Designed miniproteins, single chains. Designs and how they scored, part 40

Each design is a single chain, and the fold is of that chain. pLDDT is the mean over its residues in the fold that is shown.

## One batch from the design tools (miniprotein)

Design m1444
Fold by ESMFold2-Fast:
Structure m1444 (fold): chain A 98 residues (1-98)
Amino acid sequence: MKEMQEAAFRQLDRMVAEINRIAAKDKENAEKYNARVNELAQQLRDEIERSGGLAEMVEALERFVEEAERFLSDNEEAREAARRGAEQAIRTLSEIAR
């Protein structure tokens, strides 16, 4: 469990950094995007810490993507980064769970 949680946290940090990098290109909305993405990332981190296993971590990542897509509706590049980041995280966690 701890190894999976640490891997999930590393993938989350990478995903958040990429979304924030893309959001920074939209100077007018960057601060709003950063604040909301960081809030969603903290919620996901808390859910991963409380998770009992892989399935719960996957569900938490899927919920994060759904909420991020709703908030980032005007930024397709940032939404794509969230989707790809979550897919990579799920793949990594699934491999650790084997």
Scores: mean pLDDT 77

Design m1445
Fold by ESMFold2-Fast:
Structure m1445 (fold): chain A 76 residues (1-76)
Amino acid sequence: SEKVERAKELAERLKELVLRVIERGRASPEELEEIRRLAEEAERLFEEIKAAGDEEAVKELLEHIGSLQAELAARL
């Protein structure tokens, strides 16, 4: 579904931005605002997918998020 694809796209963009901040050891106010905006949009889409009752889509997104969390944790 378009919502699943969009949520995955937002999660990847969020991951890339967070990784840059971690690697650099600092974040600009603009980067923090973009992270917040992307996270809020991703959360909204995830809640919409959950509300639709698409268990396979929820599973796919949770697995994707888990993979991203593991990658971020390895670099902290």
Scores: mean pLDDT 78

Design m1446
Fold by ESMFold2-Fast:
Structure m1446 (fold): chain A 56 residues (1-56)
Amino acid sequence: SKEELKKKFKELIDEINRLRKDGSPEAQERLRQALEELSKIFEKMSEEDIKEVLNE
């Protein structure tokens, strides 16, 4: 559903922010995977929905 996509998007953003602060090789590998999942979510969400999550 739309709400499930928004929740997953928010969770990925929070994870990405955490991983960016870490900077370890392990964190960089997880960051790559998280960015790939974020890209897949962008394909399923409208620009308006993305902006809504980012502004929360």
Scores: mean pLDDT 77

Design m1447
Fold by ESMFold2-Fast:
Structure m1447 (fold): chain A 94 residues (1-94)
Amino acid sequence: SEELEKEAKELEEKAKSKDPVEAARAKVELGEILASLGKYEEAIELYEEAAKSPDLAVRARALRVLSEVYRDQGKDEEAEKLFEEALKLLRELS
């Protein structure tokens, strides 16, 4: 889709933002597009960077989607650990 390609390019620019929260949020959104296209390795790298975010909500989101990708790849033990870490962060935000 031309719209999807345009969205991905805009998110690539936002991922370079000097605002670390904006950059991390853009990386999660870009990763979700790449994962939908089967580009799991690139999506994982973006989610891992976003999981380092100072924003706890963005970090929890990144860990959750990373967990889902690892489960889809059959890495169930790694996926469970990431999911538990995301749940812990979400409880701190509640």
Scores: mean pLDDT 85

Design m1448
Fold by ESMFold2-Fast:
Structure m1448 (fold): chain A 67 residues (1-67)
Amino acid sequence: ADEHFNLGNEYARQKKYDEAIEHYKKAIELDPRYLLARRQLIALLEHVGKKEEAEEERKKLEEIEKE
């Protein structure tokens, strides 16, 4: 999980947003409770204008935070 999260951050720094999104999604796939990766994914999806995907991921995060 941390490896993909760190790769996502590196790709985002390079403005390779599609690759960054892929690696954040991979981190979440490996650890569904990786709240920091979920928050970074939501922020990046909003930044690149994928508002519908960002809203879907936000709802998933809210459900996890209730547990």
Scores: mean pLDDT 81

Design m1449
Fold by ESMFold2-Fast:
Structure m1449 (fold): chain A 57 residues (1-57)
Amino acid sequence: MELEHLGTITANGVEVELFADKNDPELVKKAKEGKEVIRRFLDADGREREIVAPLPK
């Protein structure tokens, strides 16, 4: 999976990186529509997690 880095936001004091899968045409389409992106963040235990969430404006 090749992820395109879209940006970084801060949520509740945690730095969250935003990615879209460049090689998945369905996820790329959703990201272009501003509906879904993959967010990568560190949880309270310092573990890296990924969720699918709306693109911030």
Scores: mean pLDDT 58

Design m1450
Fold by ESMFold2-Fast:
Structure m1450 (fold): chain A 66 residues (1-66)
Amino acid sequence: SSELVEEARRLGERAVEILKATDDPELIKMVEEALRLLAEALVTGDRAKFEEARRLLEEAERKYKE
């Protein structure tokens, strides 16, 4: 679905902004894992993997704001 692609693109942009703004290796690993799940969701069309990527990114954003 084109909607999934656009949602994934926005999520990916948010992830890249965190990666550019932090040097915390644990936070970087969390964001990289979210991007990996996001890529797999796009290839397979798996909404559950997309939601896992979103949750992981939300956790990373919360930790980044600490």
Scores: mean pLDDT 83

Design m1451
Fold by ESMFold2-Fast:
Structure m1451 (fold): chain A 68 residues (1-68)
Amino acid sequence: SPMEEINARMLRLGALLAQLPEETVEALVARYQARLDAVEARHGRVSLEELLAILDETEAEARAAIAA
């Protein structure tokens, strides 16, 4: 289900964010929110496909921050 896909990504992202400093987490969350706001401003709503893409981009940034 769409909710199970979102939940799985949110759980993975949460585990990655738990490994990062608070300031880095705040910056990643701010970028995530800015991406959501940009999509909503352009399309009037965030689709499941767009939400999953934004979650995947945020996960990639969290992984890069851990590797740095």
Scores: mean pLDDT 87

Design m1452
Fold by ESMFold2-Fast:
Structure m1452 (fold): chain A 88 residues (1-88)
Amino acid sequence: PTASEEDLRLSNEAFGEASRLRREGDALYAAGKDSVEATLEGARLYEKASEILREAAEQAKSPVVRNNLLDTAESYLALAKKAAEAAA
């Protein structure tokens, strides 16, 4: 396998796991609209999704793959902050 193939595999695995956590966070945020605890748990899942993508970015050899992972991680962090602020 080339570095590009390995980077794509790494990216796909990270996005798959992060996407699952993001969907769980979305469900908790929507269901917990009147629950501070559920909203905060949703925020934590978004933060975990971001962490997974950042960790994968550190392993990526391609700057394009790395930047795509980091951009999505930043989006998930923004969602986490927004959810946490909504709970306050």
Scores: mean pLDDT 80

Design m1453
Fold by ESMFold2-Fast:
Structure m1453 (fold): chain A 55 residues (1-55)
Amino acid sequence: SREEEVAALVEEARRAIAAGDLERAERLGTQMVSRYGDVAAAEEVGRLIREYLAR
């Protein structure tokens, strides 16, 4: 389903952030908006990137 696909992208973004690949995480967030219209999921990825940078 769309929700399952978006959840999988969020988990992939979390793994990218854990690996320090913030560019990949940002691209995944863009795909959440462009393919699924899920602004909230993209905002969550942005929040995770900011938390990573604040560590």
Scores: mean pLDDT 85

Design m1454
Fold by ESMFold2-Fast:
Structure m1454 (fold): chain A 62 residues (1-62)
Amino acid sequence: SAEELEKRIKQVYEDTRKQIEEYNALAKASTPEEARKYRIKAMEVAVQGGLEIAEALKKMRA
């Protein structure tokens, strides 16, 4: 249902935001080399979250 998809989108958004914040916190506490790896992970999490939200939106429009 559309309501279930909206709840999923909100959950993915919240989970993605928290993971990005966690990786950014780890980056701040790390060496420059390790910080780069955590920032890359944060970007990967952002992309994956965006893809999941896009898929849910496609289902809502279908």
Scores: mean pLDDT 87

Design m1455
Fold by ESMFold2-Fast:
Order: C-alpha cells, then sequence, then structure tokens
Structure m1455 (fold): chain A 104 residues (1-104)
C-alpha cells in the first residue's frame, strides 16, 4: 500500500519567529526519487510557504527551493527510518531548525 508520510516540526526560524513545519515524503515516479516537501507556517503572522526537494536517499536531499508541490504517495519500499531521515534533512535546510519530527 502506498502512504504519504507526514511529520510535524515546531521551533524557531533563524529570525526568532515561531514556526510550524509540515514535511511530507512521497515518491516521484517520473524521476524515480523521493519527493520531500515542506509547508512552513509562521505562527505569529499566519503566512505559509511551500518548499520542495528531491532525494535519491535520505542523505542526498537536494537544495530546498520554494515551490508549489504536487504530492504523491510514499512508495512502500521506503522505511520509516528513511522517511524520517529525509524529513529531518529538509527541516535542517529550512533555516537550521533544531527539532525532532513528530508523527501525528
Amino acid sequence: MFEDRVFRFEGLDPEGNRVEAEVRIGYNPEDGVLLVAARLKNLDTGEERDYAAAATSPDQVSPVVEAEVEWTPLHRSVTDEQAEAAAKALADQLGGLKFEPVRL
């Protein structure tokens, strides 16, 4: 079964604003890679931004870009550990946020 993996992160951005990041891991069949996408919400302003990156493995997440994202279900061959590692790698790129993923 294909499933979207969703992780939530809460913390401070580099400017000290309170932020919530929702990170989703899916499989992109066109490129044969994991798509890692994040929605960052500023909790003080309510502003939301979408970011995307591609990963061939959790350790090889591409530079994050601000982009509108199309979600695909996570391929069943990806483990929970791989999905979590990719989510953490993307969260680190979003401004050096130091927090642990929380799966809801």
Scores: mean pLDDT 56

Design m1456
Fold by ESMFold2-Fast:
Structure m1456 (fold): chain A 77 residues (1-77)
Amino acid sequence: SMEAKKAIEEAEKYVEEAEKAKDPEERLKLAKKGAEYALEAVRLGEGEELLRGIGLLIRSIGLGWEAGLELGKAPEP
């Protein structure tokens, strides 16, 4: 659906910004936003859109986990 595609685009933007973020607090915040949109893509998507949403969710969790380790905190999804 168009909504799933938009959720994927938003998730990709936040994941890319999180990957570029030098500050771990900002990276964690951006990763959380990426995860929120990726979950929406999983909820709304089918087939390839669903798989892309899952991939973005995994990337968001990984970025949040790494940022959380740098901050001595566990990331929240």
Scores: mean pLDDT 83

Design m1457
Fold by ESMFold2-Fast:
Structure m1457 (fold): chain A 65 residues (1-65)
Amino acid sequence: KKKKEIVEELKEILLLIIDGTPLEEIVERIKELLEKYNLPIDIGKIETYEDALKVLEKIADLVLN
């Protein structure tokens, strides 16, 4: 149940990145995702879209396991 919902939200965030959404909004969306599902991931330092993508990859890896 939660796994499918998280994957859907990850897809939405990826689409926001593709659409050129400001990094600040992407970071906020990721923080909301982590808080909503109580995911034990430290968001750390996100200064680039590449940093954001790495965090999304960590979330996907955690959820798939």
Scores: mean pLDDT 81

Design m1458
Fold by ESMFold2-Fast:
Structure m1458 (fold): chain A 61 residues (1-61)
Amino acid sequence: SEVEKLLEEGKKKIDAAKSVEEMRDIYLEFVEKGAPFEVLQELARYLVDKIEAERAARKAA
């Protein structure tokens, strides 16, 4: 489905991001493109999880 394709694309882009700022920019890109609410909701959850993992990794270093 279109939702699944957009989710896979968004998650791949977030995974490739090297900073929290870049991850947020990717999310905003999908908002600007008018992605369905279902996609935005799932990407937002994925983004939060990635940001928390990045922060935890930095604190552990």
Scores: mean pLDDT 81

Design m1459
Fold by ESMFold2-Fast:
Order: C-alpha cells, then sequence, then structure tokens
Structure m1459 (fold): chain A 81 residues (1-81)
C-alpha cells in the first residue's frame, strides 16, 4: 500500500527531526530546536493522516501522539525565545 509506505516515511522523518531538535536544545540552540520540532510536528501530522487513509489505525495513533509531543516542545521553546 503506497499510502502506508508514505505514512511510514513521514513518521521516520518526524522522528529524525525530533532527535535533531533534542540535540539542538541540549546545545542551547533554541531557534534550531524550535525549527526541528515544528518540522517534526508537520511530518507526524501528515503521517497520521496518511495512516488513517491507509486503514492503519495503530500507526495513525502513534503518529498523532508524536505530533502532540513535538507541538508541545515547540510551544515551550517559543516561550523561551
Amino acid sequence: DELRRQALLEEAAGSLHTMAGTIAEKQGDLESALRHYEEAARYFRRGAELARRAGDDELARISEQHAREAERRAEELRRKI
């Protein structure tokens, strides 16, 4: 299923941005961390939608949870910048 494959790629991209954001935040680069968490949230949101359309409810729930966490981290950083 092409939709499920694309959902997995979006999920993977979101995870990579989350890792990059965490590293940047630990290094004190809050602006870079914010950009990475914002990108992560967008990837996870797209992944969740694609997973739902593919009928993969489990992947959709996981991606939605990851999107919420990335959005929360981005919001916290915006308060510090």
Scores: mean pLDDT 89

Design m1460
Fold by ESMFold2-Fast:
Structure m1460 (fold): chain A 58 residues (1-58)
Amino acid sequence: MERYVAVRIVDARSPDDLALQPGEVVELLEIVDEDRVLARSLATGLTGLVPKSALRPL
């Protein structure tokens, strides 16, 4: 199971983006491109695009 933690605040800049607070754990669903992943927040259950640079593997 691919889990990551947010290391910084992530603001949703488009409807497809997932907003995150530092310390939120997400599940990796898909690698979209070099810079972005599709992830699901374990706290909220919401899915969206997240910058890979905002995430650290658990």
Scores: mean pLDDT 81

Design m1461
Fold by ESMFold2-Fast:
Structure m1461 (fold): chain A 56 residues (1-56)
Amino acid sequence: EEEKLEELQKLVLELKKLGALTPELHLEIGELVKKGDLDSAIELARQKIAEAKAAA
């Protein structure tokens, strides 16, 4: 679980660097973390990073 939290934090930082971390996305990721659904939070962050890089 600590490993997953660290991975998610790095993905969130990458989203911030790409300018792809919207308030809506940040809230959605936070809700998944609150529910303990770290796998879905990580998957969502990875998907949004890939979309942002493809759009650049």
Scores: mean pLDDT 81

Design m1462
Fold by ESMFold2-Fast:
Structure m1462 (fold): chain A 96 residues (1-96)
Amino acid sequence: SAMKKLAEEYLKKAEEYLKQGKYEEAIKYAKKAIELDPKNERILAEAVLLIAESYFKQGKLEEAIEELEKVAKEFPDTNAGKLAKDLADKLRAYLQ
C-alpha cells in the first residue's frame, strides 16, 4: 500500500539521520514509520531499535529503556514487543 511504502521511506530517513548524528530527527521519523503501519512487525521492530540506538548514542540510557518499555506494553504479543522487553530488562540490569 501507499502507507506501507511511506513507512519504509520514513524508516530509511531515520537510518540516514542516525548515521548523520541527527538523533532527534531519527527518533521523529522512526515514530512516524510506526504510526503509518503499526501492524507491520518488521517496521515496528526496526523503528524501535533505531529509537533505542538514537537515545543510547546521546547517552540517554534511561530514555531508551522507557521507550522500549512503552513498546513492550503496547505490543506485548509481537516479536518487536518481546524484543523490546528483553532489551529493556537487560539494560536495567546493566545499570545496577
Scores: mean pLDDT 83

Design m1464
Fold by ESMFold2-Fast:
Structure m1464 (fold): chain A 93 residues (1-93)
Amino acid sequence: SKREEIKKLLEELIKKLEAMRPHFDAETQRLIDEAISLLKKALESTDEDEVRQLIAETFSLLNEVIERAPPELAAELGAAYDEFLRKLTEIES
């Protein structure tokens, strides 16, 4: 189902963010923790509009992380973010 596919994408993004977290400074780690919290709320939600809003809020935070990050970390996170968006678009199509 589309819902199960979206949940798997959210879980994969959470795991990626958790794996990358130790490589960032303390202030950027707080933004990542907030992003993970929003993604976990999206996993628990049964409301499609709420899930979309939580994903949009997460992307705003991830864009801020990318702007603050060293180039190598920004590129790695940016690639993960682009892959997530591409897969999400394919599922919702």
Scores: mean pLDDT 85

Design m1465
Fold by ESMFold2-Fast:
Structure m1465 (fold): chain A 60 residues (1-60)
Amino acid sequence: NNGEEAAKYFKEGDYEKGAEHLAKALAENFGVDYEAAKKGILEEGKKDPEKVAGVAESIA
């Protein structure tokens, strides 16, 4: 699922793909704006990829 894929990509250092998958999961499950979520997730993922991976795993 998108949360599992996002966590995997953040752990591998592929922040762009991680942000794409997590933003998709948030848009589908919580109705957030995909583009805004992707931008915010990418910025936070570059600062703290372990934290963002943990959030992605909690949604998976």
Scores: mean pLDDT 80

Design m1466
Fold by ESMFold2-Fast:
Formats: C-alpha cells, sequence, structure tokens
Structure m1466 (fold): chain A 74 residues (1-74)
C-alpha cells in the first residue's frame, strides 16, 4: 500500500530510530531492502530499533535484513 511506501521512504531518507519505531514491519522491510540494494546501512540507533522490532514481532525476514545491514558496518 501507499502508506508502507511512504514510511519506507522516510526511513531510507532520514534514517532515524523514531522513523523505524513508528513504521509498520512491512515498511521497515521495504526500507532495509532498498538500503541493501544501494549498499547503504542505518545508523546504530536505527539498526537497534529495527532489531528490536524484528525480535518483538518474530519476523524472520526483518531479522535477516537487519543482520545483512549490520555486515555492511565495518
Amino acid sequence: SSQENQEAMEIAENKTAENVEKASIDAVIRALRSLLRNGETLPPEALEAARKKAEESGNKELLELVKQLEKLRK
């Protein structure tokens, strides 16, 4: 839906923990996929928020995406 696309764009553009916390799981997944495709990652605070959201929801896809983004942080 258009709402998930807007939330995903806000995460990818602003990369704040607050945007990740407020977004739906689907929006976070879309944002993380976009960032991975571009070779980008999130700041530590936003990655922590995404990890917490993945663990609380039990969403395996989101957990895998968070792990992939963490690997991009050298």
Scores: mean pLDDT 82

Design m1467
Fold by ESMFold2-Fast:
Structure m1467 (fold): chain A 83 residues (1-83)
Amino acid sequence: AKPLKLPVKVTVTTPDGTVYEKVVSSTQEFNDFLKEVLGDLGEEAEARGLTSTVASKSVTDTSASVTYALSDGRTVKLELTEV
């Protein structure tokens, strides 16, 4: 996969349909944003023994999107777009 250049706009859609967006200028900001939005879901999934699979993935020269499916049927969508 081609690496995206920072800054990127990160969009996370959680299983309840809530959309979180942030423009990140570093790998640290990206990781901090993902922990803020998905940390609790990740801990819940681990506690419940849920697994995740990549349901879909698309990559262009300036964007990437991945949809993860949890074994209970919930989905998380992650989108990155160069700014």
Scores: mean pLDDT 81

Design m1468
Fold by ESMFold2-Fast:
Order: C-alpha cells, then structure tokens, then sequence
Structure m1468 (fold): chain A 55 residues (1-55)
C-alpha cells in the first residue's frame, strides 16, 4: 500500500535523525534545520527511535 511506503520513509528519517544526534552530536536545532522540520518534531522522532532501538 502507498501508506506503507510513507511509513518506511518515516522510519528511515527517524534512523538518520538518531544517528546524527547520538553519533555526530548534532543538536535538535541543527537536525531541525537540516531536514526542514520543527525542533519539536525532531525531538519527538528521536525519542520514538530511541524507544524502538531499546525495545
């Protein structure tokens, strides 16, 4: 389904955000600017990815 492709794209974005924050040390602001999203969205995506990686 088309919705499934969108979910896969979102998962890839979350993983990249996680890498940039955890490994490269980029701040939420820098990640938000890089991807054109809000700081709140970047923070939420990072939290969700951390939870997924821990589980």
Amino acid sequence: KKEELERLMEEALKERIYFLHEEEGLSYREIAELFGISRATASRMLREEKERKAA
Scores: mean pLDDT 76

Design m1469
Fold by ESMFold2-Fast:
Structure m1469 (fold): chain A 70 residues (1-70)
Amino acid sequence: NAEVEATLYYIKGYIALKNGDYEEAIKWFEKAIEANPDDPAAWRGLAEAYRKMGKTELADEYEAKADQLA
């Protein structure tokens, strides 16, 4: 089930994000989006990871995508 896989990838991304492993978090959130592109949580996670890395323009773009889906 793609939705279950998306949720598991999101959880992995969230754990990496909380540990400060931003590149790893991005990898997992990207996999979550591939499995379920309509879940705003994964897009918001991706935005937060990029924001933590100082990539503000990219973070704003992904946050806007999350807001459109919410």
Scores: mean pLDDT 86

Design m1470
Fold by ESMFold2-Fast:
Structure m1470 (fold): chain A 57 residues (1-57)
Amino acid sequence: ISEEEREELRRKLEEALKKAGIEPREEYFEFALALVETFGISIDKAVEFTVSVAELD
């Protein structure tokens, strides 16, 4: 993905994590990035899934 898309992913993920009461961590970003790059998941869906996983841990 592009650098612009990476910045959008990071911003949206941090916002979603903070809204859910979860402290943003780089490992969550790497996980969401892998969903987008390896599995072709959209940025919005990758953010949603990563927040769900983070809530379990």
Scores: mean pLDDT 83

Design m1471
Fold by ESMFold2-Fast:
Structure m1471 (fold): chain A 100 residues (1-100)
Amino acid sequence: MKEEAEKLIEKGREAYRNGDFETAVKLFEEAIKLDPNNAKAYGFLAAVYLELGDTEKAKEYYDKVMKIDPSKKSFYEALADIYERKGQKELAEKAREMAK
């Protein structure tokens, strides 16, 4: 179950990197169905919705991450670095704030 979820997360990350947010959402949602306690998948959903401008859904998924694994703050630091490399400084700063 977890190994299958991790494969879906890898595919979702690739879709996310390519700007295919619809495919990324579907893959991360599928991963959550296989492993409902996968904080990483919820974290990536929060990132996708934040880029789509849906801050309410982003917060919902961020809250799930914090309930499952409060130590996953480092995940948002990694997201901040990705946003910084893409030139999206405002999103990078928001991701760092979520990590605090």
Scores: mean pLDDT 75

Design m1472
Fold by ESMFold2-Fast:
Structure m1472 (fold): chain A 60 residues (1-60)
Amino acid sequence: GSMGETELHKAAREGDLEKVKELAGKVKSTDKNGRSAEQIAREAGHEEILKILREADMKL
């Protein structure tokens, strides 16, 4: 695994919808390395996860 990834970033990359929904309200979408979970989801092609992250970001 890569160093510096949050659990939210991992869930976004893996396509784990349940984990993303749970963490998106509790953890910032941006890693301390400046990488966003939205960017990871977009790069991996997980459109549903990207939608969830964008919706959570609006409420944060």
Scores: mean pLDDT 70

Design m1473
Fold by ESMFold2-Fast:
Structure m1473 (fold): chain A 80 residues (1-80)
Amino acid sequence: MALSERELRFGARVGELLLRLAPEMPASLEIDLELADGHVSVHISVDPSPAARALAERLAAELRRIAAEEGFTLDITITY
């Protein structure tokens, strides 16, 4: 299916964010992201270490900012 310009911008910004955080990412970090009808659902799975939790929280905060700027509603679930 074709992505909208807004969905493409959101994806590009998320990709840039992940590239910036890549040197700090633990091997246990998994991200599932779904886009539908102006809504973003994100599931972040991470090990329970303090560093991994801190990274997951930073990632969640940046995703909320990007979603708000691009006009998406957002649900984030973090599991450990």
Scores: mean pLDDT 78

Design m1474
Fold by ESMFold2-Fast:
Structure m1474 (fold): chain A 95 residues (1-95)
Amino acid sequence: MKYYLAIITGASAETAEKAAKEALEKFKEVKNVKVEVFGPEETPLVLVEFEASKETAEKAAEEIKKELEKAGGVSVGVKVFESLEEARAFIESGE
């Protein structure tokens, strides 16, 4: 099933994308990963699309949050959505 992760963090776009990819690589069930980075360079917004089970998607979000916190991300919001529109709305709200 397709899931979307919305990531809001104080880390750089490169750091956020790397953390997302490294966390997702830990889950063998995760397939068809796409990472989209948008927003201003100073406050990058990251959207990750992938296929997995709901349980794996929730665990992946938790792992991404941990990786970003280790990388010195001062504030980290990571949420799982089943809808691209909901994920985009969350990211666009900046909350």
Scores: mean pLDDT 73

Design m1475
Fold by ESMFold2-Fast:
Structure m1475 (fold): chain A 59 residues (1-59)
Amino acid sequence: MDKKIKELIDQAEKAFAAGDYKKAAELYRQAAELAKKAGYPQSTVDRLEQMADLAEKKG
């Protein structure tokens, strides 16, 4: 996986663990957009968007 996408996911996970669900959702959305632009499988993009939706529902 691209280093930038991995960094966004790592930051999103840290934000989620800290209870900053709004920031976690934003970071997962950014990771999903970059994954789509980089030509990753739809399953990868869908999973990142699902994580963003989960974070959004908690915040």
Scores: mean pLDDT 84

Design m1476
Fold by ESMFold2-Fast:
Structure m1476 (fold): chain A 76 residues (1-76)
Amino acid sequence: VKLSSELNARLVGLILRMVGAGLDGDEEAAREAARELVELILSNPDAREEMVAFAKEALKDNPELLAIFEEELKRA
């Protein structure tokens, strides 16, 4: 699946928001960004697997943020 430049920019932006919130210790802000990220993924079903793989790879070194993302993805 090919991500558009716009979709890729939104995906990266939301991941950066999660990482920033994590560095600030703001779990609620990280969870809000994760919810927006999951909503973006669900709104693009043809790109879902690629977007999920990208997000997991980007968050692999931040296990707490990865857990928040996976929890929000399971709730959807």
Scores: mean pLDDT 82

Design m1478
Fold by ESMFold2-Fast:
Structure m1478 (fold): chain A 78 residues (1-78)
Amino acid sequence: SLREQAERLRAKGEEARRQGNFREAGRYYYEAGLLYHEAGDTESAAEAFRKSMNAYIEGGDDEGLAALHAELERRFGG
């Protein structure tokens, strides 16, 4: 299911973050958030997007953070 796919991506994000791979963690959390949203799990989606943002901040990835903000605005803004 979409939710099971999202859970696997979230787990990969958490593993990447533990290894200090913050850019990879940010991408996995973002992908998990999209799948949670498609599954109708808006709370888990919001949490995953927050974790993605925090991973990019922690990794000092200004480009990743900017891209995340632009993508979230494109999908959910307006």
Scores: mean pLDDT 87

Design m1479
Fold by ESMFold2-Fast:
Structure m1479 (fold): chain A 119 residues (1-119)
Amino acid sequence: GPPPPVVVVGLVIAPPDANLTAEQLKERARELAMEVARKLGLYDKLHPIGEAGDAELGVGAAVFDTSPEKRAEVTADRVIVRGGPVHLAVEDLATGQRVEGSADTAVWDGRLEIEFEGG
């Protein structure tokens, strides 16, 4: 049968002195999600399902799915993905440090901590 649908999440966190706009934060998150998607061979199958950016919070998020089903809640202070598999990449724009993970669900609530469930 066909492979199961996969969600790809890019999340970027900027320092308060980065002077990035909400749109620039969304762009960086989208680029990160697309890098992960290319690595997984999913690039040609992705549907955008949510984006958020907030310059005051210093957050950008971009979420794509290989299915058109809406399985994510995406805001600048909260990202929730359920009914995975989900692949999440996070980049700290101050250090360039990246963390990548996979799980059945992913929850981020505006903190530096990310919750992976069912992986």
Scores: mean pLDDT 73

Design m1480
Fold by ESMFold2-Fast:
Structure m1480 (fold): chain A 65 residues (1-65)
Amino acid sequence: METVEEMTKATLEGLEKAIAEADEETKKYLEELAKEIEEAAKAGDLKKVLELEARVSLFLARQAI
């Protein structure tokens, strides 16, 4: 549990960096993902958190070129 929360925090920090460098549309998309992760973590829905974290990682990997 603690470890999953730490991974979530790391993912959100990565999103903040991506948001700072992103275009307006991409920024909005990443902010929505960050909010969904925070809500899922707050609700204790670990399956949802892991799914969203995987989605973020895949998105960032594709954007990295």
Scores: mean pLDDT 73

